# Designed miniproteins, single chains, continued (2): the designs that were tried, part 44

Each design is a single chain, and the fold is of that chain. pLDDT is the mean over its residues in the fold that is shown.

## One batch from the design tools (miniprotein)

Design m5517
Fold by ESMFold2-Fast:
Structure m5517 (fold): chain A 81 residues (1-81)
Amino acid sequence: MTEVERAFEIMSELMTLLDEGKLTEEDLERAYERISELESVSEETRERIRKLLKEMLKADKETAKKLLGEVGELVLDALQR
């Protein structure tokens, strides 16, 4: 599995959980751990993603979806280098 495929899988799982109202803090921690395993994602980008995931916990569903979109863009940008 490529890093792009792994990133897509992580984002799709989070979006599904968010849409179904089942997203937990544990799901976000697991997602961050999986993203941290992607070699193409720098330490600086990982810290930015961590902050966005924390904001998702405080946000309403629609804002959380936008924040997840930003996480996806950061990951995709890092992988497309």
Scores: mean pLDDT 79

Design m5518
Fold by ESMFold2-Fast:
Structure m5518 (fold): chain A 77 residues (1-77)
Amino acid sequence: MSPEEKARELFEKAIEYAKKGDYEKASLYMAQAVRLYLEAGRYDEAIELLEKFKKETPLKSTANVLIRTVREAKARA
């Protein structure tokens, strides 16, 4: 499985757990998905995924922290 495919699977799990009210697991799966995109150098795709997570869940603060992390990583690349 490519890093992109694995990251999308983790994102789907994050949304599923958020819909169930398990915000701890949702945040952990989202962080894992972001890490895979960062390792692959796919910064813009990571930001797009996080904006969708922010829109579809109540975890807006978590999404904003991760978006900032991705933007900082891109600036250093």
Scores: mean pLDDT 83

Design m5519
Fold by ESMFold2-Fast:
Structure m5519 (fold): chain A 107 residues (1-107)
Amino acid sequence: AERLIRLLRENIDDVEKTLRLISRARAAVLVQIARLTGDEDAIAGAEVAAAREGVEPADLTLSPAQLEALREELERIIEANADDALLVRQAESLIVLIERALALLAE
């Protein structure tokens, strides 16, 4: 949630920390997608993966406003690190997942 978005903003120039935070944010978004579209087994699997990434229980549910804020932060990360192909690719893939979560929440 807000803490994860703040950590991404604070670490925008640190590629290794940003990649780790993107992985954590991706795990949280995947839990939300699983809850909206999956069965109990899919949800359980996503929650276990999120726990391994260090996602706090409070971060497993993202509001539309928090998903939009996360997307905006990822766009800033892409602009700041445009020459880092891995970081750009990981951030872009997470933006696609955020857009999917937002579309599901809009139903």
Scores: mean pLDDT 80

Design m5520
Fold by ESMFold2-Fast:
Structure m5520 (fold): chain A 116 residues (1-116)
Amino acid sequence: TEEEEIKNDLKLAEESLNKAEELLKKEKLSDEDISEILENLADALFFLNNILSKGEFSEKVIELAKRLVELTIKLIEKRDTEGVRNFAKNLLKWLEKYPKLKEELKELLEKLKKLL
């Protein structure tokens, strides 16, 4: 069912964000670590996009989207690479499709924009 798909996508988004967050705890990030973090952040964005495209807008979706932006900020602050900047720009462009979510994330998005 659509409800079961949304529930599964929420779990997968959270798992991807948890993996990115754990890697970001390292004092020094290798190029492989950055690639793995970016893959997990991209996966989280993919699952959140699936949920939002179905019209689901919940406190849990807002929470996970906030975590996605916060982890992207943390990654740029630790390793400012072209790949990380490109992901951040794609994240900002993606949020233009969801104005209600963009408003909830306004403060974090202003912080992210200042780093770009």
Scores: mean pLDDT 90

Design m5521
Fold by ESMFold2-Fast:
Structure m5521 (fold): chain A 94 residues (1-94)
Amino acid sequence: SEWEQQLQELIKNGASPLDIALQQVLLYISQGDLEKAQEALDKAQKIADSTKLTPLQKARLLIVKGIYYKALGDLKKAQEYYFKGTTLLAKLEE
């Protein structure tokens, strides 16, 4: 899958553990494995809580949380996280 190719490329290029964990969330969502998606998201959150994130990493984490909650059918939480992540990302593009 496209998500599997992206994950392999991130690992090959020495991407951060956070970026790898976030890509795993997206891969598991694409496969319909919401339990593994939650485990990968929990791992990403623990990494985020234990280190100082760049604004881009914070934005990516928030957007991936939005995608995860949409997959669960929690549209209100999905919208909240998308809004927070995209707003932060927009500030980096100015």
Scores: mean pLDDT 85

Design m5522
Fold by ESMFold2-Fast:
Structure m5522 (fold): chain A 92 residues (1-92)
Amino acid sequence: KREKGLLLARLAGMLYALGEYLINEEGKITEGIGLILRGIGLLLDAIRVYELPEEEAEKAFKEGYKEGKKLIETQGLDALRAAIAEVEAQIA
């Protein structure tokens, strides 16, 4: 469904935000790169497997990234990890 494609693209943005934070603020390079690569894979799946238009996938990714950054800034790392788990549960 289109809804699953949008959730995958949003999740991709959130994973990218988490990975970037782990690299830049925590020095966790390997874990951070792994999350960024997983995010890229999910974004590609949203477009190729779920046939989400590229414009919509990009928008959902940017929204997920912005949400992830805001969660880290206002509520901390654990809040972003919890939000990621909730989106993953909606996709499953």
Scores: mean pLDDT 87

Design m5523
Fold by ESMFold2-Fast:
Structure m5523 (fold): chain A 113 residues (1-113)
Amino acid sequence: SLEEAKEKIKKVLDEAYNRIITLVREALADRPELAEKYISELKKVFNEAKKKIDQAKTPEEIRKVVLDFMEKVREILEKLKAENPDLPDEVWREIFDIILEAGDEIMKIVKEY
């Protein structure tokens, strides 16, 4: 059912969020206030995505929500990267890979409906 798909998608989002905030806190261990600022921005975007997924009535609406969500997360991470140019590129690649993996898993769930 579409409702079962929504629950699976929200679990994927929760897992991705927890993985990302762990990496952000680790990468910015020397700058905890900056880490928490961006974690707060990410939490808002993830929570809005979950809310919009719950409100979606079709698989196409879920796809649109996920694409918008991925763009907003990318913008936050690009801003965070710009404020921390001395951090290795592999740190940012790992964080972006989590988002890409989550997006791919969500699109597979949506294709079943």
Scores: mean pLDDT 83

Design m5524
Fold by ESMFold2-Fast:
Structure m5524 (fold): chain A 68 residues (1-68)
Amino acid sequence: MEIRAGERVSVVQTGPGRAEIVDLATGKRIEVDTTNPEQVSAAARELVEKYGVEPEEAERAGAGAAAL
């Protein structure tokens, strides 16, 4: 399953309880355990702080990953 968070970020389910958060502008991919809120939050924070993703879009991506 793939969830589009906005213009830049997509969340791709890679298995049960696993997803990749993808920055479509840079090609950066961060694999997360969707049952681990700390991993999901860390990935969203990295996209905002290092790659300039909008905080609202990163939050939407994190929520999408947590729902998988």
Scores: mean pLDDT 80

Design m5525
Fold by ESMFold2-Fast:
Structure m5525 (fold): chain A 73 residues (1-73)
Amino acid sequence: MKVTPEESLKVTTAINYVIQGKFEEAIEIADEMIKTGSKFVQGTALFIRSNALAGLGKLEEAKELLEEGLKLS
């Protein structure tokens, strides 16, 4: 499947924010990718959002997003 350069940049930026501990910024980008991205990119965005929520200590919300991501794949 072809991913656009813009989608690839958003994925890389969101992952970098998670690594840096900028979880709220990572969630914001992931939410935009869920709204505007392809079904393939939406799965990746849900995974990133789940990791960011876990970093914030919101483990139950993170679990729910992982289950939703598995349902999409």
Scores: mean pLDDT 77

Design m5526
Fold by ESMFold2-Fast:
Formats: sequence, C-alpha cells, structure tokens
Structure m5526 (fold): chain A 84 residues (1-84)
Amino acid sequence: MSEEVKELALSNLDGLLAAGASPGTAVERALLMAANRGWEVTLETARALLDRAPEGVDGALRAAEHLSPESRRAVREAAEAQRA
C-alpha cells in the first residue's frame, strides 16, 4: 500500500475527530471512505488509524464487514492487537 492512502485515511480520521465524531465513528467512517474509493486498507494503515484513535476498535470492526476480504483481515488483525 502507498504512504498516500495511509496519510489520506489519517487526515480523514483527524477531520472527523475535530468535527466532534466519537473515536468509533471516526475510524468507521475513515475506513468506509477508503472502501468507497476502492483503496486497499493494509495492516499498516489499520494500525495507524487505531494508534491515532485507540478507542475506535468497535468502529473498525463494524467497517471491516464492508471491506474486501483482504482489507477486512488486516483491519480485524489490527483491532485484535489493539485489544490485547
């Protein structure tokens, strides 16, 4: 995955948080926005989003069901690590 997709996802997350979205909603929306644009969500991108918003795990898991199988696996792996 490119650095650009990670930066765009983080920028969207930060914008949602600044607008008053909860961590869960912000992470969920950032991931769904990536899916709507056909962007691949890697483990590195999912980890970066959850590192920025650690309380967003539930939102990440909700979004994962709407992602490609590969992106869904990456998001679920990052969420499991965040809960540990």
Scores: mean pLDDT 82

Design m5527
Fold by ESMFold2-Fast:
Structure m5527 (fold): chain A 59 residues (1-59)
Amino acid sequence: MQPSYEQGREFGLKGGEENAKLEKESGLNVDPEYVITLMTLLGSGMYPGVAMREARKIT
């Protein structure tokens, strides 16, 4: 029950940049650890929205 590695990685990379921009534009305080965690989750094939939520829980 996992998406294709190629598709998940592609969506993660593309969505990561856009979500990072949205977080920044919203005036949210984004720590380096949060960004690193988010990028790691995106790279592992997690969806951008879910990755942001999980990164916030961890950091």
Scores: mean pLDDT 62

Design m5528
Fold by ESMFold2-Fast:
Structure m5528 (fold): chain A 92 residues (1-92)
Amino acid sequence: MAQALIDAIKAGDVEAAKAALEQEIKQVGEELKKISETDVQQALKQLDQAKAHVVGLIRKAGKDAGLSEEDIEELVKTAEEEFDKIKEEIKK
């Protein structure tokens, strides 16, 4: 649930949006790590799906809120970096 992220984006607070994004992705990552204990491939597939969903939400919410393309891209990169970090932590 990315409500804190969406609220920060609507407020135009990029730093708050980055902090909310990092915390939300870390929470999702802990759930995916538990799934990886039984099925690493399922966890990786769910991670890729979650990454695509979050990036889509950032782009839509950012555009709707009137964020600059630069700010939207910064939030997208933050999401991609946090998801890639989780992917490295999910090991086989």
Scores: mean pLDDT 81

Design m5529
Fold by ESMFold2-Fast:
Structure m5529 (fold): chain A 82 residues (1-82)
Amino acid sequence: SAIEEAIEHLKEAIKAVTEKNDVQAAIRHMIRAAEALKKAGKFELAQKVMDSIRKAMQADKETARKILIETAKEVIEELKSL
């Protein structure tokens, strides 16, 4: 399902930051998650993900890592409670 696709991309974004220290890979996964959320009709969650990407791109690397991890975890929790 599109929801499962979104969860997998968000998990991969967390791994990219925490295991590989790769913020650019995390951003690519979060863009794919936002597209999956749009397909699922979860427009507010897709917007939240895209807003976090914009903030991360304007922040220093350490702040970007925290924004991306926190947002991905929050969105995963919301999707699992459906």
Scores: mean pLDDT 89

Design m5530
Fold by ESMFold2-Fast:
Structure m5530 (fold): chain A 92 residues (1-92)
Amino acid sequence: MEVLLRIFALRPDGSLELLAEKRMSLEEAERELEISMGEEPSEEELKAVEKYGKVLKAVRLDLNDLGSRGFLAAHGVVPRPGETVIAAILES
């Protein structure tokens, strides 16, 4: 199954900015989210992502965690200090 892995920055107004996007298999995308060491997003964060498509899985990244930082760097993402970052697997 092909899916879309998207990385978003959550803005103070509740909107999402797309930081990175990659098409891959569901198995690869699930492995990427495991490596990210992300935590469960809030209901509001999940609803924001659902506006962009059917969400299969989503995590909020911990910018103080080395796994989350490594995941972001691997996808070419440099988050701003204090930024809320969400990685989601969306149905393509």
Scores: mean pLDDT 82

Design m5531
Fold by ESMFold2-Fast:
Structure m5531 (fold): chain A 73 residues (1-73)
Amino acid sequence: MAAAIREVLAAAGASEAAADAVVRAVENLIADGAPLTPTVLLQVLQAVAARHPDLAGLDLPALAARIAEALAA
C-alpha cells in the first residue's frame, strides 16, 4: 500500500514530504473504514496539496485514478 502510493507520486514528480503526507492520510482512511475510491483519493490529494505546493502543480484527478488502480491490484 504505502510503497504503491509513493511510487505513483514519485513518478509524477511529487516530493517525498508530500508522498509521506498522502500515505498517512490514506492509512487514516483505511483505519476509519473509508472506501479508497478515486473521488475519496482526490479529496485526500487536494487536502495535502493545500500544504504542499509541489503537489498542487500536478494533475490531481489523474493521480487519484492511478493510486486507486495501484491499490486495487
Scores: mean pLDDT 82

Design m5532
Fold by ESMFold2-Fast:
Structure m5532 (fold): chain A 104 residues (1-104)
Amino acid sequence: SELAELAKRNKVAIYAPEEFREPLEKEGFTVVDSLEELKKAPNPIAIVPAERFKGSAAELFLKYNIPVIVYDPEGKVKVASDDLATIVKSLEEMLEKLREILSR
């Protein structure tokens, strides 16, 4: 797929909850388990569930200028997204946002 080719070409690494590992790897993304591995990638992206968005994990990614995609299908996050933080409501929106980030 076009998205898989963009991910491979740009050497993207994604930090994501375990539940998104298989869908993302099928789309050609590399999924990592730590901030240390994520920072080694040329194009790091972090995906966090809404429950962890105001937690230290999301704040740490933003501090390192890593783009954050907040997965929030239930509308738990009530604040506007910053330039580095974007709220998505579905897997389809998440994949579309990943494509947008990689096409810059």
Scores: mean pLDDT 73

Design m5533
Fold by ESMFold2-Fast:
Structure m5533 (fold): chain A 116 residues (1-116)
Amino acid sequence: KAIESLEEAIELTEEALRLTKEALKKNPSEGLKKAVEKTQEAVLLTRRALEFARRGNLEKAIESAQEAIEKLEEALRILREELKKNPDPGVERAIELLEEAIEKLKEAIRLLEEEK
């Protein structure tokens, strides 16, 4: 169940990353570039959390998932500011997907904590 939530978070975050990269191609900005970087870091951290969870290293899985949430929250802040400056449906959808990814990561952390 925790593994499934982590896998879903990866899928949501990767789709948000794809949409943010598309927005960056249409309207290059330092904000969108930073949002891409933060979202990529979150994908790597979530994959690390998944690997630790599969190995039964619950503490490191939780730590990596928490770091992924921090990176996603940074990306969300940046994307919301960019959306105010230049409304883009892709950015709006990326925000929705990242909010869902954070919810899945929080659920994964809760389930991993219960396994301890």
Scores: mean pLDDT 90

Design m5534
Fold by ESMFold2-Fast:
Structure m5534 (fold): chain A 101 residues (1-101)
Amino acid sequence: MRAEIEELARRIAALPASQHGRVTIALGGAEVEYAVLIALGDESARELLDLLTRIEAAIAEVARTGDPAPLAEALLALHEADPELARRLLEQIREILAEIE
C-alpha cells in the first residue's frame, strides 16, 4: 500500500503542470460531495473533507517543488482514516493518469 501510494505520488509529480488540474478536479468532486453532506447536518463528513483539502494542498506543493513526499504522506493519512474512500480516490486518479498517458 505505501509503495503504491508513493508510486502514484511520483507519477502525479512527473505530470506537466497543465495536467495537475485534472487530478485536482477529481478531488474537488469529492470535496463538494462532503461539503454538501456537512451543510445537510452530517458533521461526520468534516474529518474526511479536511483530509481531502490537505491532499489538494499537497498537490499544489508538488506542482511548486516537484517533491512527491508531501502528497504521499497526505494520501497515506486518508488511507489510515478511511481505506475505502482512499481506494476509490486512488482508482479515480489512476484512471485520469491512464487517459493522460
Scores: mean pLDDT 73

Design m5535
Fold by ESMFold2-Fast:
Structure m5535 (fold): chain A 94 residues (1-94)
Amino acid sequence: SLEKHIEEIEKELGKLIDEGKSFEELKDLLEEKIKSLEQLEALEPTIFTAAKYIALKEVNEKGITDEKEREEVIKEYLERAEKFIEELREKLEK
């Protein structure tokens, strides 16, 4: 059931991304759905991928073509994802 649960979360994340939802809305979904450290660890790569994808959408929507500026926006989203994962891990660790 772990694999099925992860697949369901990934599908819901994909739907939110397609709907143009913010990273904060993705975090809300993840906090609701992730109930164990094992689930969090399995989803860490997906969370970083989602953050990067949202960053790329923002950069493209703003018409940012400079490589350094693009990399800075992506880095900010990845740092937000890392902080979120750390905070959620702390809540799940007892």
Scores: mean pLDDT 85

Design m5536
Fold by ESMFold2-Fast:
Structure m5536 (fold): chain A 66 residues (1-66)
Amino acid sequence: MEEVKKRIEKVKEYLEKAQKNLEPVTDEDYERAKKAFEAILKDFGLPEEQRKEFMEKYDKMLEEKK
């Protein structure tokens, strides 16, 4: 349980840093960013439900920057 909490915290930190540093994105950058983030979530070994929630949140952030 504690390991999963730490991984969730790292993902939240990543999203906060990405949100602060994210420049306006093109359609191609959007697709690459989504694939890269999905790979990061898989590497972190997060449960499927958590991965879907973070992917939806990240997708929303990218759409706002278009």
Scores: mean pLDDT 72

Design m5537
Fold by ESMFold2-Fast:
Structure m5537 (fold): chain A 74 residues (1-74)
Amino acid sequence: MSAEEIAEAAGVPEEVRDRAVRLIEETIAAAKAAPDWFEMQVVIGEMAARLHRELGLTPQQVTAAAKGVEEAVA
C-alpha cells in the first residue's frame, strides 16, 4: 500500500492529508530500515504521536494509519 492509500483509508482530512502522507512515507522508509521489530514499533509509535499532536487526527484515525504502515512494511 502507498502512503496516500493508507492516509485515505485512515480517513485523514484533506486539510492535513499532504502532511500526513509525507509523515507516513518517511515512517515506512524508517520502519523498513529498522534493525528489528522493536525499533520498527518505536518508529511507528513516534509517527502516531505526531499525527495526533501536530495534525489533530483522532485516536481511531491514528490507529488505522499505524496499522496501514505495519502492513506495508511486513
Scores: mean pLDDT 86

Design m5538
Fold by ESMFold2-Fast:
Structure m5538 (fold): chain A 64 residues (1-64)
Amino acid sequence: EKKELEEEARRLDRQFDELGEISQQYENKGLKDESTKKEDLEKARELHNQGIDLLDESNRLRAQ
């Protein structure tokens, strides 16, 4: 059902936004704290990649 697919896509878009905000927080922490920089930047990258996967799925659902 196209309405259900659009609702699911919107939910994924919101999750993408949330993961992006958390990723940015880890990036900012890593740039500020040299002792955790590598770990924080790696976590930021992981969260960003998870968000991109959600965005790709959202776009796939809308393309149906």
Scores: mean pLDDT 83

Design m5539
Fold by ESMFold2-Fast:
Structure m5539 (fold): chain A 119 residues (1-119)
Amino acid sequence: MKEELEEAIEKIVKEAKENKGMEGLALAQGVVALGKQFNLSREEMRELLRKLATEELKLSEEEVEATLRMLDLFLELAERGGADEEAYLEMLRRLAELSPREEARRFLEEVIREAERLL
């Protein structure tokens, strides 16, 4: 179990590093997925994200705080077990507002457009 968790952490860090301009967003999504897979508490996920964002991604304090807020929004959606269309779209719009980088904002705007078609 510990070895599998460590491999999963390494994978999400690598994927986040490959997403230039969206490292924080990618890391937040990865940590939520990892938390679901390994049954991590919300507090454990927040601690893990802060550590990885600071030590591995070397994000600024502002970017780390924005990434933690993104994690909280993803966890809120997951806890609702099937947010309605409006709640999901509001979450995506808030993620766009919280992103300190233009690239992440543009990506989220495209996701919102696609979500409006699919939901």
Scores: mean pLDDT 74

Design m5540
Fold by ESMFold2-Fast:
Structure m5540 (fold): chain A 84 residues (1-84)
Amino acid sequence: MSEIEKIKKEIENIYLRLLIEYLVSTDPQEQKILKEGIKKIEDVIRKMLEELKNATSEEQRLNIAKKALDEIKKIYDETLEKLR
């Protein structure tokens, strides 16, 4: 679905950005912070996938995906703020 596909790509882009930051970091403490952020995003993705299996309508699927994206964006921002 077009809207869900856009959300999937945005989630993937955020996830990839954190992975790239993790790979280029030379500080073990920064790597630890990035790894924890990545793990939190993975947990949100797992919950989203579980909820999507139980969704019975397109509207429910969109709401689940939007909620997951909002949570992932918050984790991303918090992770980057901790690195400053």
Scores: mean pLDDT 86

Design m5541
Fold by ESMFold2-Fast:
Structure m5541 (fold): chain A 78 residues (1-78)
Amino acid sequence: LTDEQEKEIYIALIEILIAVEKITARNSKDPEVRKLENETIERLEKLYEEAMQAETLDEVKAIFDEAVKLVRERDKKL
């Protein structure tokens, strides 16, 4: 894989994370859980935009690591 192709893969993975969180939020019955999930989605969407603007593979990898950390921290609060 080239760096450009690897960047595309990491960006696609962030998009998948957002899609999964949106499905989870839609199925949540607890308003407090839904609020936390929606806040996580907003932060992930911001990271997705940053990844789209990133010039290097290392930058995209760092953004992806932050996205994974956000999801893990959200899960820990549930």
Scores: mean pLDDT 84

Design m5542
Fold by ESMFold2-Fast:
Structure m5542 (fold): chain A 116 residues (1-116)
Amino acid sequence: AAHAPLSDAEIEALIAETDEEIFEIVVDQDAADSVRRTSLLGLHRKLKEEAEELSKKLGMEKIGELHGYILLRLTLESVADVERLAEAFEELAKKYGNPVFAKYAEGLRAFVEATR
């Protein structure tokens, strides 16, 4: 089945939870081995740092919203599901015209290649 991206309202609901709480849920529910888990932690940290820098530099809307979406979607068990998430972010980039969505898609694709 195809993965649909979360709505703005759903993303806003995710932000109501703390970063640490969402992150812990993602890590605990992930069935991946220790190497893949370490790679997911590295990707999360990189995307968080980039989102924070872009928010400060550009005053961009929805960067924090996208961060929440990524954290929950990292519960996906397969590389194919991570690839679907990357595709979903590419569609969000087209829909909103925001380059941050394309940047997240690039990070997810790099993760897929690194875990092969």
Scores: mean pLDDT 51

Design m5543
Fold by ESMFold2-Fast:
Structure m5543 (fold): chain A 100 residues (1-100)
Amino acid sequence: MKKKIKIDIRVSGATPEAREALLEAAKRIQEEAKKLGYEVDINITETDEALPGARVRGGSAPQKESDEYHITLHLSGLTPEQARRLGEALIRFLKALAES
């Protein structure tokens, strides 16, 4: 049965290395979810970092989600190791859901 999962990750104070690790983790989550028959929408938003060249995604209107599963994470001071471990934990969670 095809399940839809929406993951919103909001980060503040992340280093470029942590951001890159988080993007790689999101890519791995997407690939693993596809293998498990899930449709996954992953959004990574940087907050309070509005410098030129930084990813800024502020000002979006509130949306009501109709997705079956919705996960929102707020992360501050994220390290590359923490980003990688978060990715591994989310993949483990998806596998557990598929085996249930």
Scores: mean pLDDT 67

Design m5544
Fold by ESMFold2-Fast:
Structure m5544 (fold): chain A 78 residues (1-78)
Amino acid sequence: MPSLLEQNEAIIEEIKKMLEEAEKENAPKDLIDFMKKIYEESLELYEKTDLNNPEEQLKLNMDLGARLLAVATLKNVS
């Protein structure tokens, strides 16, 4: 069963994959710039989060999930 740490890493990798797919598909620059910002902010949040604190890992998981949903939604409608 994946840990919260493994789930958080998987979400960041999925955001990165969606960004790479958008760049390959020649998506609009504004969309790519937004996705890059979300990816960079996701990395910063991950680096600041205490790996030994379950409450902080859960908060990170919820935040990353919302970010992934925003990227997925924008990619599919814009």
Scores: mean pLDDT 80

Design m5545
Fold by ESMFold2-Fast:
Structure m5545 (fold): chain A 97 residues (1-97)
Amino acid sequence: MLNELIEKGKEKREEAIKRVRDAFQAALDAVTNPEARAELQRVGDIVLRGLEEGDPFFALVLGTILAAFTAKHSTDPELQAAARALAGALNEVANEI
């Protein structure tokens, strides 16, 4: 029973990391501007590092804030659209953990 809870926790974390990686990759593939892609990659690196360090809730909340911040302060409509899509994906993952 305890081992099953530990295994389920590990599986949920691995699935969350995979979903976040997939969401960032999809967003990067949607953005054609190299500067916009670089900014989105930086946000991705921060969020994924937080998840890998074992605080998925903090990392997901931070990622959502950073995605919203990037959307608000971006001069690139493509980056803003990608940031909004990413924020949605991060919120979906947070609700499943």
Scores: mean pLDDT 67

Design m5546
Fold by ESMFold2-Fast:
Structure m5546 (fold): chain A 77 residues (1-77)
Amino acid sequence: SKEELAEQLLEHFRQFLDWLVEQYKAGKISKEEVLEIIERAMKETKEWLEENLSPELAEKVLKELEKLVKETKEKIE
């Protein structure tokens, strides 16, 4: 279902953000590079959500993604 697809996307995005934090902590990428990668991924993901999900489900998923991004930013400072 589209709801299951949305949950899978959220889980994959969480894993992606956790991987970015580990790259940052290992000194492999800068904070500025992490923020740029997140901004690009968020833009692409938002476009995908708007094209593939209902407006209500897309908004719900986007809010959860924004929370994950906020948590990630706190982990890198």
Scores: mean pLDDT 87

Design m5547
Fold by ESMFold2-Fast:
Structure m5547 (fold): chain A 65 residues (1-65)
Amino acid sequence: MKKLTITTDPSGANVYINGKLVGKTPLVVELPVGSYKVTFELPGYKPVTVTVSIHDDTTLDVKLK
């Protein structure tokens, strides 16, 4: 398992990995090596989806609009 540290600006966004709710930013999740779709939802902001490839401990920081 590898650590994925997830943050957003602003914080408090709901985080979905492959369509499953995992928590709210800021958070750390442990995942096997692979590629994942990470979706962010926060009221008043556009939903954002990012594809992230995990081969090692990874940090994902996203600015919401």
Scores: mean pLDDT 84

Design m5548
Fold by ESMFold2-Fast:
Structure m5548 (fold): chain A 87 residues (1-87)
Amino acid sequence: SLLEKAREYLREASENQDTDKEKAIEAAEKAVEYLAKYLELEPEVKERLLEIVTKGINGEEIDPAEVEELLEILKPKVEEVAKKLGK
C-alpha cells in the first residue's frame, strides 16, 4: 500500500539521518512522494512538504509559520491518516 511504502521510507530516512544524510534525504523524498499520492496532494503542496523535510534533515532553520500553513492544508487528510500510520 502507499501508506506502507511511505512508512518504510520514513523509517529508512530516520535510520540513516545520523550516518548518511544523502540516503536519509533520498528516503525522505520517496516517503513524501508516496504520502502525496495517498493524500492526493497538489504538486505545490508536495514540493513544500519535501522542502521542509529536507531542511530538517540538513539541520537548516525551518519557519514555524510555513509548517503551520502546510498543516492547515493537510489537516482534513492527516486526521484520517494518523490513525493508520502510528497514531
Scores: mean pLDDT 76

Design m5549
Fold by ESMFold2-Fast:
Structure m5549 (fold): chain A 61 residues (1-61)
Amino acid sequence: LEELYNAVYQAVKDALDAGKTIDEAVRAAVAEFRRLVPNPTEEDLIALVKAINDAIKDYEA
């Protein structure tokens, strides 16, 4: 879960740092998540949502 959280968080951060919109950053993070976890569990989905929300919040701070 920690590795998955970090990968998704970094995908959002990289997209936003590259000047992408929040919607584009979320799409990039979901694509990376799908690449890492083709058959996600509920815990994997919770980690995905948390990582996206945390990355956006940190970027807006």
Scores: mean pLDDT 81

